# Ledger of designs, part 80: designed miniproteins, single chains

Each design is a single chain, and the fold is of that chain. pLDDT is the mean over its residues in the fold that is shown.

## One batch from the design tools (miniprotein)

Design m2786
Fold by ESMFold2-Fast:
Structure m2786 (fold): chain A 84 residues (1-84)
Amino acid sequence: SAELAALRAEVEAALATETNPILATGLRQVLEALEALEAGNRLEAEIHLGMARISLGVLKLIGDDESAARLDGFLRRLEALLAA
C-alpha cells in the first residue's frame, strides 16, 4: 500500500529527531504496528496500536497537547489502514 509506505516513512522521520520519550515510545509502537500489518499479522498490529494509545493517553494527561496531536494524527492514519 502506498499509504502504508508513506506513513512508515513519516513516522520513521519523526522518530529519528524526537526528544520526548513518551512520544518516541508511541511512535515506535506505530512502527511495530505497521511492520506487523505488512507481515499480515493483524492481531499484532492491533496490540501495538493499543500500546501507542497508552502513550497518547499519557501525553493528554500531562497536558502535552502538541505531542498528543502529533501522535493522534499518526494513529488515525494507522486505524484507517486497519479498517481497510
Scores: mean pLDDT 90

Design m2787
Fold by ESMFold2-Fast:
Structure m2787 (fold): chain A 75 residues (1-75)
Amino acid sequence: MLERIKRGLKDAIETVTTKQQVLEAGEAVLRVIEKYAPEKTDIKEEVRQLMEKLENGEISVEEAKQRLLEIIERL
């Protein structure tokens, strides 16, 4: 089940082009971690920090998108 959800998230995120869409995708990833892999606290923290950097303008939308895809791969 988790593998199918990971693939769905990855496919959806690959089509994302705006800051708002990346932030929404990050929220979806956090919800998936909380429901299916709550023990992966390091990955959850990594997603939280990535979203914070995107909100603060410290990274580009493209950089945030790539990093989020890498995080999902490790989930």
Scores: mean pLDDT 82

Design m2788
Fold by ESMFold2-Fast:
Structure m2788 (fold): chain A 81 residues (1-81)
Amino acid sequence: MSPAARVLEALLAWARTIPDPALRQVAEAAATLAAMGVRDGLSVDEVVAAVREYLDEQGVPADLRAALLARLRELLTEAAA
């Protein structure tokens, strides 16, 4: 499986655990954005920065934002190895 596909599937699986459908859709969109960045060869920092900006624009609660960004960093580091 490509690194981009692995990041997408892992984040989508996590997003399914979010009970709020609006926040779940935002998390799914963030997963797609992250996967596109990986596919385009962006650095870990660039992908994380883009996703952080998107989540801030959507008004995602700080705790959920922090959890998603931490998981994203882990997945991007694994994909880069």
Scores: mean pLDDT 81

Design m2789
Fold by ESMFold2-Fast:
Structure m2789 (fold): chain A 73 residues (1-73)
Amino acid sequence: MKNNLLVAELIQEIVKELGPLNEEQRRAVQKSSSAALSLDDEEEIKKHFEKLRKLLKEGKYDEAIEYSNKLLE
């Protein structure tokens, strides 16, 4: 439950920048949120979402999902 507020704020920043998320973007964000909540360091969470945001802006949704899956292993 720690960092849930930080994760929510980072998701809101992505939504503000990209507008309403499509299904693929939502799936990537959902995977990244789960991965980020397994991290203990707030800076690692922020870096994870910065990479997610970059991949979403570049349309690399599959790469965003794969990156998140590696953190869940």
Scores: mean pLDDT 74

Design m2790
Fold by ESMFold2-Fast:
Structure m2790 (fold): chain A 80 residues (1-80)
Amino acid sequence: IDDFENAGKNVVNSIKDPKKKKEVEKHIKETIDHLKRGDLKGATEELLKAVTTAQEAGVDDSVIENLTLAASRAMREVER
């Protein structure tokens, strides 16, 4: 999860709009909380909300891709 937390911070720090920044930060936190509980469905739903809001906020595709790759690794770790 450390990689996902770091990727999430990079996404949040890339956002200039305070409202979008708070929305992405909330969804990143919820994704982490769901991953810690082993709730892959909840984690996926919150991750999609974070990605969508980050895209709307103009975050670079490379930063968003790093977040989704880190999330995929964390989800695989939980599934084992």
Scores: mean pLDDT 81

Design m2791
Fold by ESMFold2-Fast:
Structure m2791 (fold): chain A 116 residues (1-116)
Amino acid sequence: LETVTEKVDKTATAKAGETATLTVKAEAKSGGDVFTVEVEITGPGTVSGKVENGKGLTFPAEVKAGDEVSRAAVTAFADEAKEVTITITVTADASTGTTVTAKITNVTRNSAIPEA
């Protein structure tokens, strides 16, 4: 596992009923490389997104704030040895009047080909 720090948006904040985006750009060494983006979400909202030069992107359909910070692991597979762009969109629930904050806590790459 390698930690990715380059070209990563660290935090985004959305006011009730608004959206905010976080972008992760990470270079894949081979097709099938798995990127995991760990996100902490505070407040009631939904998480969606897209991936470029990748597939299999998974997001929780909805994240609700309790007394604890919600954590989600977003995964994507690289299509080929190119820069993968993962865009995470956080939409704050308008009904609660509460701000939603999303923070990227970690980005890792697991190589499809084991490194020596």
Scores: mean pLDDT 68

Design m2792
Fold by ESMFold2-Fast:
Structure m2792 (fold): chain A 66 residues (1-66)
Amino acid sequence: SMEELRRLALETAERLGELLKQKAEAEGKEVLSVRVEQIDETTFRAEVVTSEGTLTAEVSVEDLLA
C-alpha cells in the first residue's frame, strides 16, 4: 500500500541520515544536528549539519518502486 511505501521511505531516509552521520564522524567532522524532513507526500530528506558543511540525501516512494 502507499502507506507502507511511505513508511519504508521514511525509515530509509532515517537510515541514510545515520550513515551520513557515521561517514562525517569517520572523516573527523563534528556533527551538529541530524534531522529527517518530509518534503512532499512521497519524499523524505535526511540532513546532517557538520562543522564543515551540510550533507543531504533524499528518498522517494518512486525510488523504492524502481
Scores: mean pLDDT 84

Design m2793
Fold by ESMFold2-Fast:
Structure m2793 (fold): chain A 96 residues (1-96)
Amino acid sequence: GREAADALVATLQEKADEYINKVKETAKNGSVEEAKKIGDEYLKKLQEDVDEMVERARAAGLTPEEIEYVRQAGDELLNKAKEEMDKYIKEMEKKK
């Protein structure tokens, strides 16, 4: 039900936060070029995670509305992760 959909979204939020933190750490402690590269890799991985959670929702017998909720939440997390990664990388570029 809704609780299962919320749990899938919570898993995606945790993954997004982890990937954002990895990119920020790389930008701060390593090279901005490396941070851009791993940022692209983590955004691709997060897209795959979203697709996996949507398939898990479908396999679990969630309603079409609950499946759509997971997809929309995942797409929003992807957009927010990209914006946050891009913003932080740009700030780190200004410091070098």
Scores: mean pLDDT 85

Design m2794
Fold by ESMFold2-Fast:
Structure m2794 (fold): chain A 68 residues (1-68)
Amino acid sequence: MDKERKEEAIKKHVELTGNPPSKENLEKIDEVQKLLDAYEKTDRDKALDYAVELLKLAVESVVEARLK
């Protein structure tokens, strides 16, 4: 089910920030996707914590973009 989620994350980034994601943001999206998949198989609690951490990161990016 794969890369479609990655494309959706990219789309949301553009919607929220008004700019295409940088290479750094693309790398983070990919890395987080792999970690979430691995954690969901082993640690349910950690998967949830990671989702919250992702949300915080997204909010910080949006706030910074809006101020600039």
Scores: mean pLDDT 64

Design m2795
Fold by ESMFold2-Fast:
Structure m2795 (fold): chain A 72 residues (1-72)
Amino acid sequence: SSQFENIKGLLLQRINEVIQQGRAAGLSDEEIRQLVEKVIEQTFKENPDLSPEQKEELREIAEDYVRHVLRL
């Protein structure tokens, strides 16, 4: 759905921002991954109508993005 795509887009944008800020601040990869986890959890709290299946899909997308695009 368009709503799901918008949520996904905002999630990935926030992940990019957190990783860029974390790298600029000299944080370790582990500390940056912890910040990414906080962004994922915050996205779920802001979107309580997401099904458990949609939350799992968003988590997989985020983790895949971090691993393969951002190399963390």
Scores: mean pLDDT 86

Design m2796
Fold by ESMFold2-Fast:
Structure m2796 (fold): chain A 76 residues (1-76)
Amino acid sequence: LEELFELLRKRLNGPDASLVEEAVREVYERTGSVSAEDILEELRKILRELGASEGVIDELVAYLEPKVAAALEEAA
């Protein structure tokens, strides 16, 4: 997980990296594993809890999806 977090911090700005790290921690605590699909679904949940609109959530998730997938592939 620490290697994945370092890769995310390198690829994303601080706020975006922090959001994705929170999603990764939640997914790992719940399932014991991490996948891009589970991380992105948890990220949507976190953003809704923060009061983001569905349009903002869709746009941010679309932006983050290739970066999260690349970081997971590199960490594997």
Scores: mean pLDDT 79

Design m2797
Fold by ESMFold2-Fast:
Structure m2797 (fold): chain A 62 residues (1-62)
Amino acid sequence: SRDEALQELLRLVNKALDKSDTVTLEFTPDGVIRVYDSQGNLIGEVPAPRPPVHPSSTISSF
């Protein structure tokens, strides 16, 4: 997951740079990185490569 997220991020950055002069990364509080080209078009999104975090919202059956 972490390694795959990094590979996807690099792929999106390379794709954006292939067609534009610059790339903009937006870090969202949801832990998602958005990649924009120089025109502000969204190229893609990837989950931020983070160590495993278990926030909550887990329930147990009987």
Scores: mean pLDDT 69

Design m2798
Fold by ESMFold2-Fast:
Structure m2798 (fold): chain A 65 residues (1-65)
Amino acid sequence: ADPLLERAEALVAEILERFPDLSEEQRAELEAALAALREAETVEQKVGALLRIIGVQLDLELESQ
């Protein structure tokens, strides 16, 4: 098992639980980012997928302030 993928899946679950009213577009981006991380073969691709997840989290955190 990929520990980075498991942690990313846990992070997405936390985001979905903390922000249940997130948009369909934000949910789709989180799902797409996880799919990209599962298919990622290089460190660059893995970092890119993680930054997409973090980007959605930051947008939601900033909107909640």
Scores: mean pLDDT 83

Design m2799
Fold by ESMFold2-Fast:
Structure m2799 (fold): chain A 61 residues (1-61)
Amino acid sequence: MSDAEQMERMRAVLESWAAGLPPDLRAWVLARVEEIEASDLSLEEKARALDALLQEAQAAQ
């Protein structure tokens, strides 16, 4: 899977999970994802950050 495809997959999973959260927490999670994507980090670093957020999201369920 390409890095771009992996990013899209992680984003979709996080958005799906976040949809179940209260509006304030959902907005915070989505804002965090946008901050990571908009950062000047390398694509690999962004992928690692999103993976860490996804792991936290899955553990919180």
Scores: mean pLDDT 72

Design m2800
Fold by ESMFold2-Fast:
Structure m2800 (fold): chain A 98 residues (1-98)
Amino acid sequence: MPTREDVEREKEELLEKAKQGDELAVHRLAQGILAERFEAGIGVGDLKKLGLSEEEARKALRAMEKLRNNRTDEITEEEAEALKKLLEIIAKKIKEEL
């Protein structure tokens, strides 16, 4: 695992690239933010406030749980689509805050 200092440096570099319009950097920031919020206990209600339906929120949370527990093979297509939609919402919000 990278050190916390390495993660902070990568986050700063991604922020600079995102400000320059690098879409890949925006998506990497979105993934990092989602991972941090998941560890902090983000729930269905929080995801619904971001614009997901209750079913999409549950599917996205299940996909994140499976990824964290190295059960990637158990992720369904619907769970993957819900997670992708969540990441796009977060990416859009990052672009609005830049």
Scores: mean pLDDT 78

Design m2801
Fold by ESMFold2-Fast:
Structure m2801 (fold): chain A 85 residues (1-85)
Amino acid sequence: NRFRIEGIADTELQKRQVLTLIEELRDFGAELVDLEEGDRSIRAEFAYGRVTAQQAERFKQAFEVLASSMGRVVDLELELEVLEP
């Protein structure tokens, strides 16, 4: 399983918010595979094993809360393989 974060960081505050999201995801046990920082963009890829439905929902909820705090300049792509119920 993997997920990607791609954001436009027009300000230092927005850059710090995206980096905070990256650290939060690492705290959930995801392995950071790649991190690219540009002048106005940040891209991160994570890898992790299969997740339970509960873990997937927790990830999505954390993503939504953090994304809402950053406004509309962060595009999040989340691909989760969930164990069947």
Scores: mean pLDDT 61

Design m2802
Fold by ESMFold2-Fast:
Structure m2802 (fold): chain A 77 residues (1-77)
Amino acid sequence: SEALEEMKKAYEEALKTPFGDEIKKAYERGLKVGEAAAGSALANVASHYADTHPEGEKLAEIAERFADAVIKLLEEE
């Protein structure tokens, strides 16, 4: 799925931030529920660190990419 490839690319970029461990934990927890749940968890945690930490500024755009990927996944039944 193109949506999953886009999500993985954003995930790899998020892992390069200081919050990579928290990003990975959110992904693994969400993935136990499903791929869309993993993307939603990633968007939420990335947005949180973007809003609360100066070092997380790049995660704001990454969070939007995770949210967009989730929408694309949910458009495909």
Scores: mean pLDDT 83

Design m2803
Fold by ESMFold2-Fast:
Structure m2803 (fold): chain A 71 residues (1-71)
Amino acid sequence: EFEKIAEEIAEELRKIAEANGLSQEVVDKRIEYIRKLAEEAKTLSPEERQKVLDYLKELLDRIRKTAEELA
């Protein structure tokens, strides 16, 4: 589900911002981009949707690893 992955990414980005004192504006722009990407994916072909889903999963894994290292 695209909304679930987008919200998980948003949650991890907020954790990184809190830990590192990052600008809320920077975090909000990243979250907005991810949400737009997830929403746009709903209108794509099944093959293209799978590529977007794979990208979001990979991005989530990378963000989680960064959050883990900064904790």
Scores: mean pLDDT 75

Design m2804
Fold by ESMFold2-Fast:
Structure m2804 (fold): chain A 55 residues (1-55)
Amino acid sequence: SLADELLARYEARDYAGARALIAASPSGEVQAALAAFRARVGEAAADAFLRGLVS
């Protein structure tokens, strides 16, 4: 799943790979994956990671 791929990129500190996954995925799938990702790593850590992707 996209959420599992995002988690793998997060754990690998692969910001470029995470950005590419989000850009290549449908918006609805991205929203679901981000919700699952936040639930797994915690909201603060998820927000920090996602902020890093848009820098």
Scores: mean pLDDT 81

Design m2805
Fold by ESMFold2-Fast:
Structure m2805 (fold): chain A 91 residues (1-91)
Amino acid sequence: MAITEEMQKASEEDAKRLEELASDKEKTKELLKELLKDDSNTVILLLLATELAKRRGVREVSIEEVKALPEEEKERLIEELAERLVREAAA
């Protein structure tokens, strides 16, 4: 259970940081880029997979498809995700 506790704690800390920066699109974008540098950050990969699914008009995509994307395409998904998070925080 230790691995699960550490992963949940890290995810909660990341979520708190995102919440604090959600009013600033540029800060949110930078934080998402930092979190994505860790390929083990499944939460950010899952959020990016959701944005990719919306772009492709499909129900879901795998995190492996997100990891396989060119860096330019990953940056576009991060920008779209940051815009959505800021918009949702403003509501």
Scores: mean pLDDT 68

Design m2806
Fold by ESMFold2-Fast:
Structure m2806 (fold): chain A 80 residues (1-80)
Amino acid sequence: SDMGKRNQLVGKIVQLAMKDKSISTEAFTEIMNLARQFMESTDEKERLELLKKMIELFKEHADASTQDEIEKLAEEIEKV
């Protein structure tokens, strides 16, 4: 289901952010706050918006080595 795919995508973003060597504590905290809001939301439209906001924030702060994986996740988000 799309809901199940969105749940997997937020998990993948969090895991990738934890592995990124360049992400600041501030940017990581913002991503985690968005992930928490995603998990607390019962509105699938709001959850999709939060997921998109997470990936955009991550893209702005991530190391060049993770940009390809971020782009793949962004493409997956557009499909759900």
Scores: mean pLDDT 82

Design m2807
Fold by ESMFold2-Fast:
Structure m2807 (fold): chain A 92 residues (1-92)
Amino acid sequence: MSPKEQALKLAEEAIEIYKSLLDESNPKDQKVLENLEKMLEEMKKADEKEALELAHLLINVIYQDLLSRNAPEEVLKKIREIREEILKLKKE
């Protein structure tokens, strides 16, 4: 699996974790999710370097939003682990 393919899989995993904490009736949550899905589509079209930078931006957006929601530490830890994997891909 290429670094770009690995980053896409990690981004998709992070979005699914994030979705599990969203309120479907909240327009702000819907807007954040739409922006994340747009970033995922941009990653698919990007070269490897740009896709890795977009993955890093995407995971930071998720992490900051989860912090603002006082998400459980177990969830924050999972997102930090995904972020560390993305950062490793950027160094390879």
Scores: mean pLDDT 83

Design m2808
Fold by ESMFold2-Fast:
Structure m2808 (fold): chain A 72 residues (1-72)
Amino acid sequence: MVKSEEMKEAIKKLSEILGGKDALKMAEEGDLTAPTPEAETALGILQNGIKNKEKEEEAGKKALKILEEALK
């Protein structure tokens, strides 16, 4: 279970970018396939945060920043 609010928000935004695919499940399974380089980078950051619970908040913040900058 993801406990960081930043990680939850990053998963939500990335899932929307992936056309409704479950970004959390994709990251857990190591499926880093995405339509943009920014989304692929965000998936990789989420995967690292999921594997390292103590890095979950930092990973969520980094993924959100990448996705928000890409949407400007």
Scores: mean pLDDT 77

Design m2809
Fold by ESMFold2-Fast:
Structure m2809 (fold): chain A 87 residues (1-87)
Amino acid sequence: SEEERKRRILKKAYEEIGKLMQEFLKDAIKNKTRKEVYEEMVKLSEIKAEYLRKLQEAAQTLSVDEFEKVARELVKEFKRDIEKLKA
């Protein structure tokens, strides 16, 4: 069904966001203090929450094909936003 397809797209986007966060944390732990890592994790958690909310809202309002496109773009935007935190 369209709803099952949307749930699979949403799950894949969540997993990709989770992997990006894990990669960021792994890099941060190697070259930052524990305090700096915790402060960045707080910022990452807030950014993650916003993107997860956008994904859920898009899933509710868009067709499956449009949602798949938007979900891919939101994951790319999330990656760009967290890379800006490194600079």
Scores: mean pLDDT 84

Design m2810
Fold by ESMFold2-Fast:
Structure m2810 (fold): chain A 64 residues (1-64)
Amino acid sequence: SDEEKIKKAEELLNRKFKNKEEAIKGAKRVIDSAKQALEEYPFLAPLAEEAIKRAEEALKILEE
């Protein structure tokens, strides 16, 4: 089931991960980076909002 969770996270984030820990770390990095970008560049809001949403979905799947 971990392999299936990783695959789903890869699809959501359009990135490859070697294991579940890296996938979780990757999703958290996307959220953090998008939040930082929003603070500095509010015109990026639609792109950052979508990235956060996909990363949160990936994280939920990985943590279940």
Scores: mean pLDDT 82

Design m2811
Fold by ESMFold2-Fast:
Structure m2811 (fold): chain A 64 residues (1-64)
Amino acid sequence: ASLVDRAIRSLRYPHTDSEAEAALRELVEATGSPLARQALEALQQGDIPSALGHLEELRRELLS
């Protein structure tokens, strides 16, 4: 939960791109989730809305 929240926060604020990518890489390694990998790919493509959508979905799954 906290790692996902850190990634979402980093994507919403300017000048945190390196932290967002690092958090997403850690999240992929920790969860193995397709949603985490899709969020990282979206970030690398500059598609912040899609990256946030995938992370919000992953956060819901981890809390259920």
Scores: mean pLDDT 76

Design m2812
Fold by ESMFold2-Fast:
Structure m2812 (fold): chain A 82 residues (1-82)
Amino acid sequence: GLAAYAEREAARALALLREAERLIQQGKFDEALSVARQALSPQQLAELERALRAGDAETALRILRERQEMLESNLAKARTLG
């Protein structure tokens, strides 16, 4: 059903965001952007690109963490309400 689809998409996005965070920590910014593109909105991706181009890994990691927290919250709610 729709809820199961949402849970799978949230889990997939979380895995991609965690991989992007790992790549940023390794200085692999282009690879991180490629992975994050699949899990972020166009606006969030543009903000991530600006942070990484500025060499601001702290802001880049914050953007990824905020998205992860939202997806984890949504996934938890889906599991408790379904």
Scores: mean pLDDT 82

Design m2813
Fold by ESMFold2-Fast:
Structure m2813 (fold): chain A 55 residues (1-55)
Amino acid sequence: MTPEELGERLAKLIEENKLDEAQKVAQDAASRGLSADEIVEANRLAMEKLEEKLK
């Protein structure tokens, strides 16, 4: 899983108001070997995708 893929999944779950599931997906990504920096990048990408949808 890439940071881009994680960011895309997180954006979709947050948009659907599935915050608990978003947290589980982020933890699963960390367990699969994504670094803390990669998780931070995924969150940044998710926020950018949500901001773009609000335009």
Scores: mean pLDDT 78

Design m2814
Fold by ESMFold2-Fast:
Structure m2814 (fold): chain A 60 residues (1-60)
Amino acid sequence: SARKRRLALGLVRFMLPDADEATLERIAEELLAAFPDADLSTLEARQRALAWLAEHYGGS
């Protein structure tokens, strides 16, 4: 859904503020695939998503 994509993009941009639009969209799709049934509007789901992003794309 558009809402889920917007929430995923927001989380990816928060963790990777300098990433280009294509990279943000790709990682957002990967995040949604990793958490297909998660409600990213909840704190618990956002924390799990941010931990996943930190593990796979979080860097120095």
Scores: mean pLDDT 81

Design m2815
Fold by ESMFold2-Fast:
Structure m2815 (fold): chain A 92 residues (1-92)
Amino acid sequence: MKVLIIDAGNKEKAEELKKELEEKGDEVEVVDLSGLSPEEAAEKAKELVEKAIEEGYDLVIVVSDSEETLNAIKEAIGPILVENELPGLGYL
């Protein structure tokens, strides 16, 4: 699989998931959005997901240390993921 991990403030979880997926033979890209506000993270995540769809990614994972930031990203990217039948996972 080709996997995008959006790290919205949970670097340890992002690194853990990257290692697990790469050990299974998956191609993983991690994008660091830590330090952004929930609104800024949501806008950047939307841009990243649109690009991931163009580049043929199979899965999007969002990790955050903030439920507010995670929910803002999910609300922004959720409709795009559903329309493109791209699976998405979120972790706190």
Scores: mean pLDDT 86

Design m2816
Fold by ESMFold2-Fast:
Structure m2816 (fold): chain A 65 residues (1-65)
Amino acid sequence: SMEVKEFMDNYKKRLEEAVKLKKEGKTQLAEGLIAEVLMEAYNEISPEVTAELSEHIERLLEKEK
């Protein structure tokens, strides 16, 4: 649905900000933001959306190795 897409776009943007924070050495802030996004997605949308976001952040972090 359109609403799910809007939530996904917002969550992915926040995860990209977390990757930027990690690159800057702000690891605790980055991990906190990732946990916040995944918890919000789980509680407000679904476990399936949370799984997709978890894979997305893993792919972003892998590209930075």
Scores: mean pLDDT 81

Design m2817
Fold by ESMFold2-Fast:
Order: C-alpha cells, then structure tokens, then sequence
Structure m2817 (fold): chain A 87 residues (1-87)
C-alpha cells in the first residue's frame, strides 16, 4: 500500500529528528513526497504532505525537534488509519 509506505517513511523521518538528524529526516520526507506523487491519491497526499512539511520546517527553525517529530508521527498515524479503513 502506497499509504502505508508513505506512513513508514514519515515515522523514519520522525525517528531521525528525535536523534537530531535534520538532514536525514528531510531526505526521508522528500522520499515520502516522491512516493506520494506516484500514488493514485497523489493530489490529496501531496497537499497533506505540503502542510506537514511547512509545520515541520517551522518547528525545526525554532529548534523544537521533538514537536516536529510528533507532527510527522501524527501524519503517519492518520495515513495508517485511512489505509486500514480502505482495506
């Protein structure tokens, strides 16, 4: 499932932010966005990921990596719930 793969990448990005690895986290977010662009749900997923990216970048700028990781985990939880409801 593309939704579950995107969610997994967002969880990995959150784990990297929790470790202070901003570069690794942003690379994983870019991989999630690339995968979303190839999905049947691309329009909705890219809009949601764009909002998530904006929030994450603002929190990184203020040094709040824990809150940025929580935003990514919340987005992953939401995508996993959607995938479960569509299965």
Amino acid sequence: SDLLQVADLLRQAADRLAQGDVEGALKLLEEAEELASKSEYSGTLLLQLGITRGAVLNLITTGDYAAAAEVLRGSADHLEEIARLRS
Scores: mean pLDDT 85

Design m2818
Fold by ESMFold2-Fast:
Structure m2818 (fold): chain A 82 residues (1-82)
Amino acid sequence: SVEELLKRIEELTEKLKKQGADEDTLKALEEIKRLVLEHPEKINLETLEKRLDEIESLEDLEKIKLELEILVGVLEISVAAS
């Protein structure tokens, strides 16, 4: 559900904050959360949840940052293409 995915994003945000993630990483997560809230019908929520799990499993803040920024771009294209 949207509510479960939003909770997952919030939990990931809190975890990454504790690990010392920079402001750009946290902004990417906030942007993903915004896109899910505003356009849930244009986003495959199951695919997004799986992708967030894959990104978290990298356990490297620089790689996580890059992959989250890429994910924002992918979601923006998905929202715009309707």
Scores: mean pLDDT 85

Design m2819
Fold by ESMFold2-Fast:
Structure m2819 (fold): chain A 97 residues (1-97)
Amino acid sequence: EQAELDELARLAGLAYAYLAAKYGEWELAEKLDEAAKAKDVERFLEVYKEFVAKLKEPPPETEELRRLREAMRNSDVEEIRKIYEEMAKELEELKKK
């Protein structure tokens, strides 16, 4: 259903926000998170391009992002939700420091 596809897109966006936060790009992480939650694909891509441009090479695929992509390929919504909850907790902990 459309609601499930929208949730998958939002979770993928949050995974990239988590990556930006891990690289110390907190402002870009916030913008990626907001664009993903708003389902604003155009804004998300603009911020993502800015994030990639700040790196000397493409961002490495994290274990969390790899798991998320695998779950998305298998349409395993429950696994995607678990990964999202894990990433959300870690992102909140990172924001506190």
Scores: mean pLDDT 64

Design m2820
Fold by ESMFold2-Fast:
Structure m2820 (fold): chain A 71 residues (1-71)
Amino acid sequence: MEPLKTPRISREELERLVEGLANSSRAGEVEVTVPKEMAPYFRELLDERGLPYELLGEEGDYVTFRVTVRP
């Protein structure tokens, strides 16, 4: 088995993810897990794009959010 590092999202990937959600043609919900250090930036991106979110939980150095997407 190959030793893999814990998956992390970069700032650029996070921006692209939020842009994709903001430009969605349908309403829906998506769960996103981010490092705790990135959580304030993620919330800022969601707020700027008008996407509602809910904190689902924290696990170690990660937090999971449920984001509501609007058309």
Scores: mean pLDDT 71

Design m2821
Fold by ESMFold2-Fast:
Structure m2821 (fold): chain A 86 residues (1-86)
Amino acid sequence: SEIDELEAILKDPSASEEEKIAAIEALKPYLSSPDPEVVKRAVRALIEYAKQPGLSDAEIDAILDALVPLFNSDDEEVKEYAKSLV
């Protein structure tokens, strides 16, 4: 899936910061998906990447922007899943 491909970019140590920011931005629309399983997959990819040491301010800003739809979600299951990853 596209989410798996984007997660692979985030896990690739040879990927540039620009490529990683583009992957983070590409994950954002999936957090607005009506399918909670799609939302959970995108949230997991973003939170796992956020745990990496040495992220730039630009990468942190991109992650925070990508997570904005999660804070506006009415889906308690998705929110509890996100909490379980922290």
Scores: mean pLDDT 80

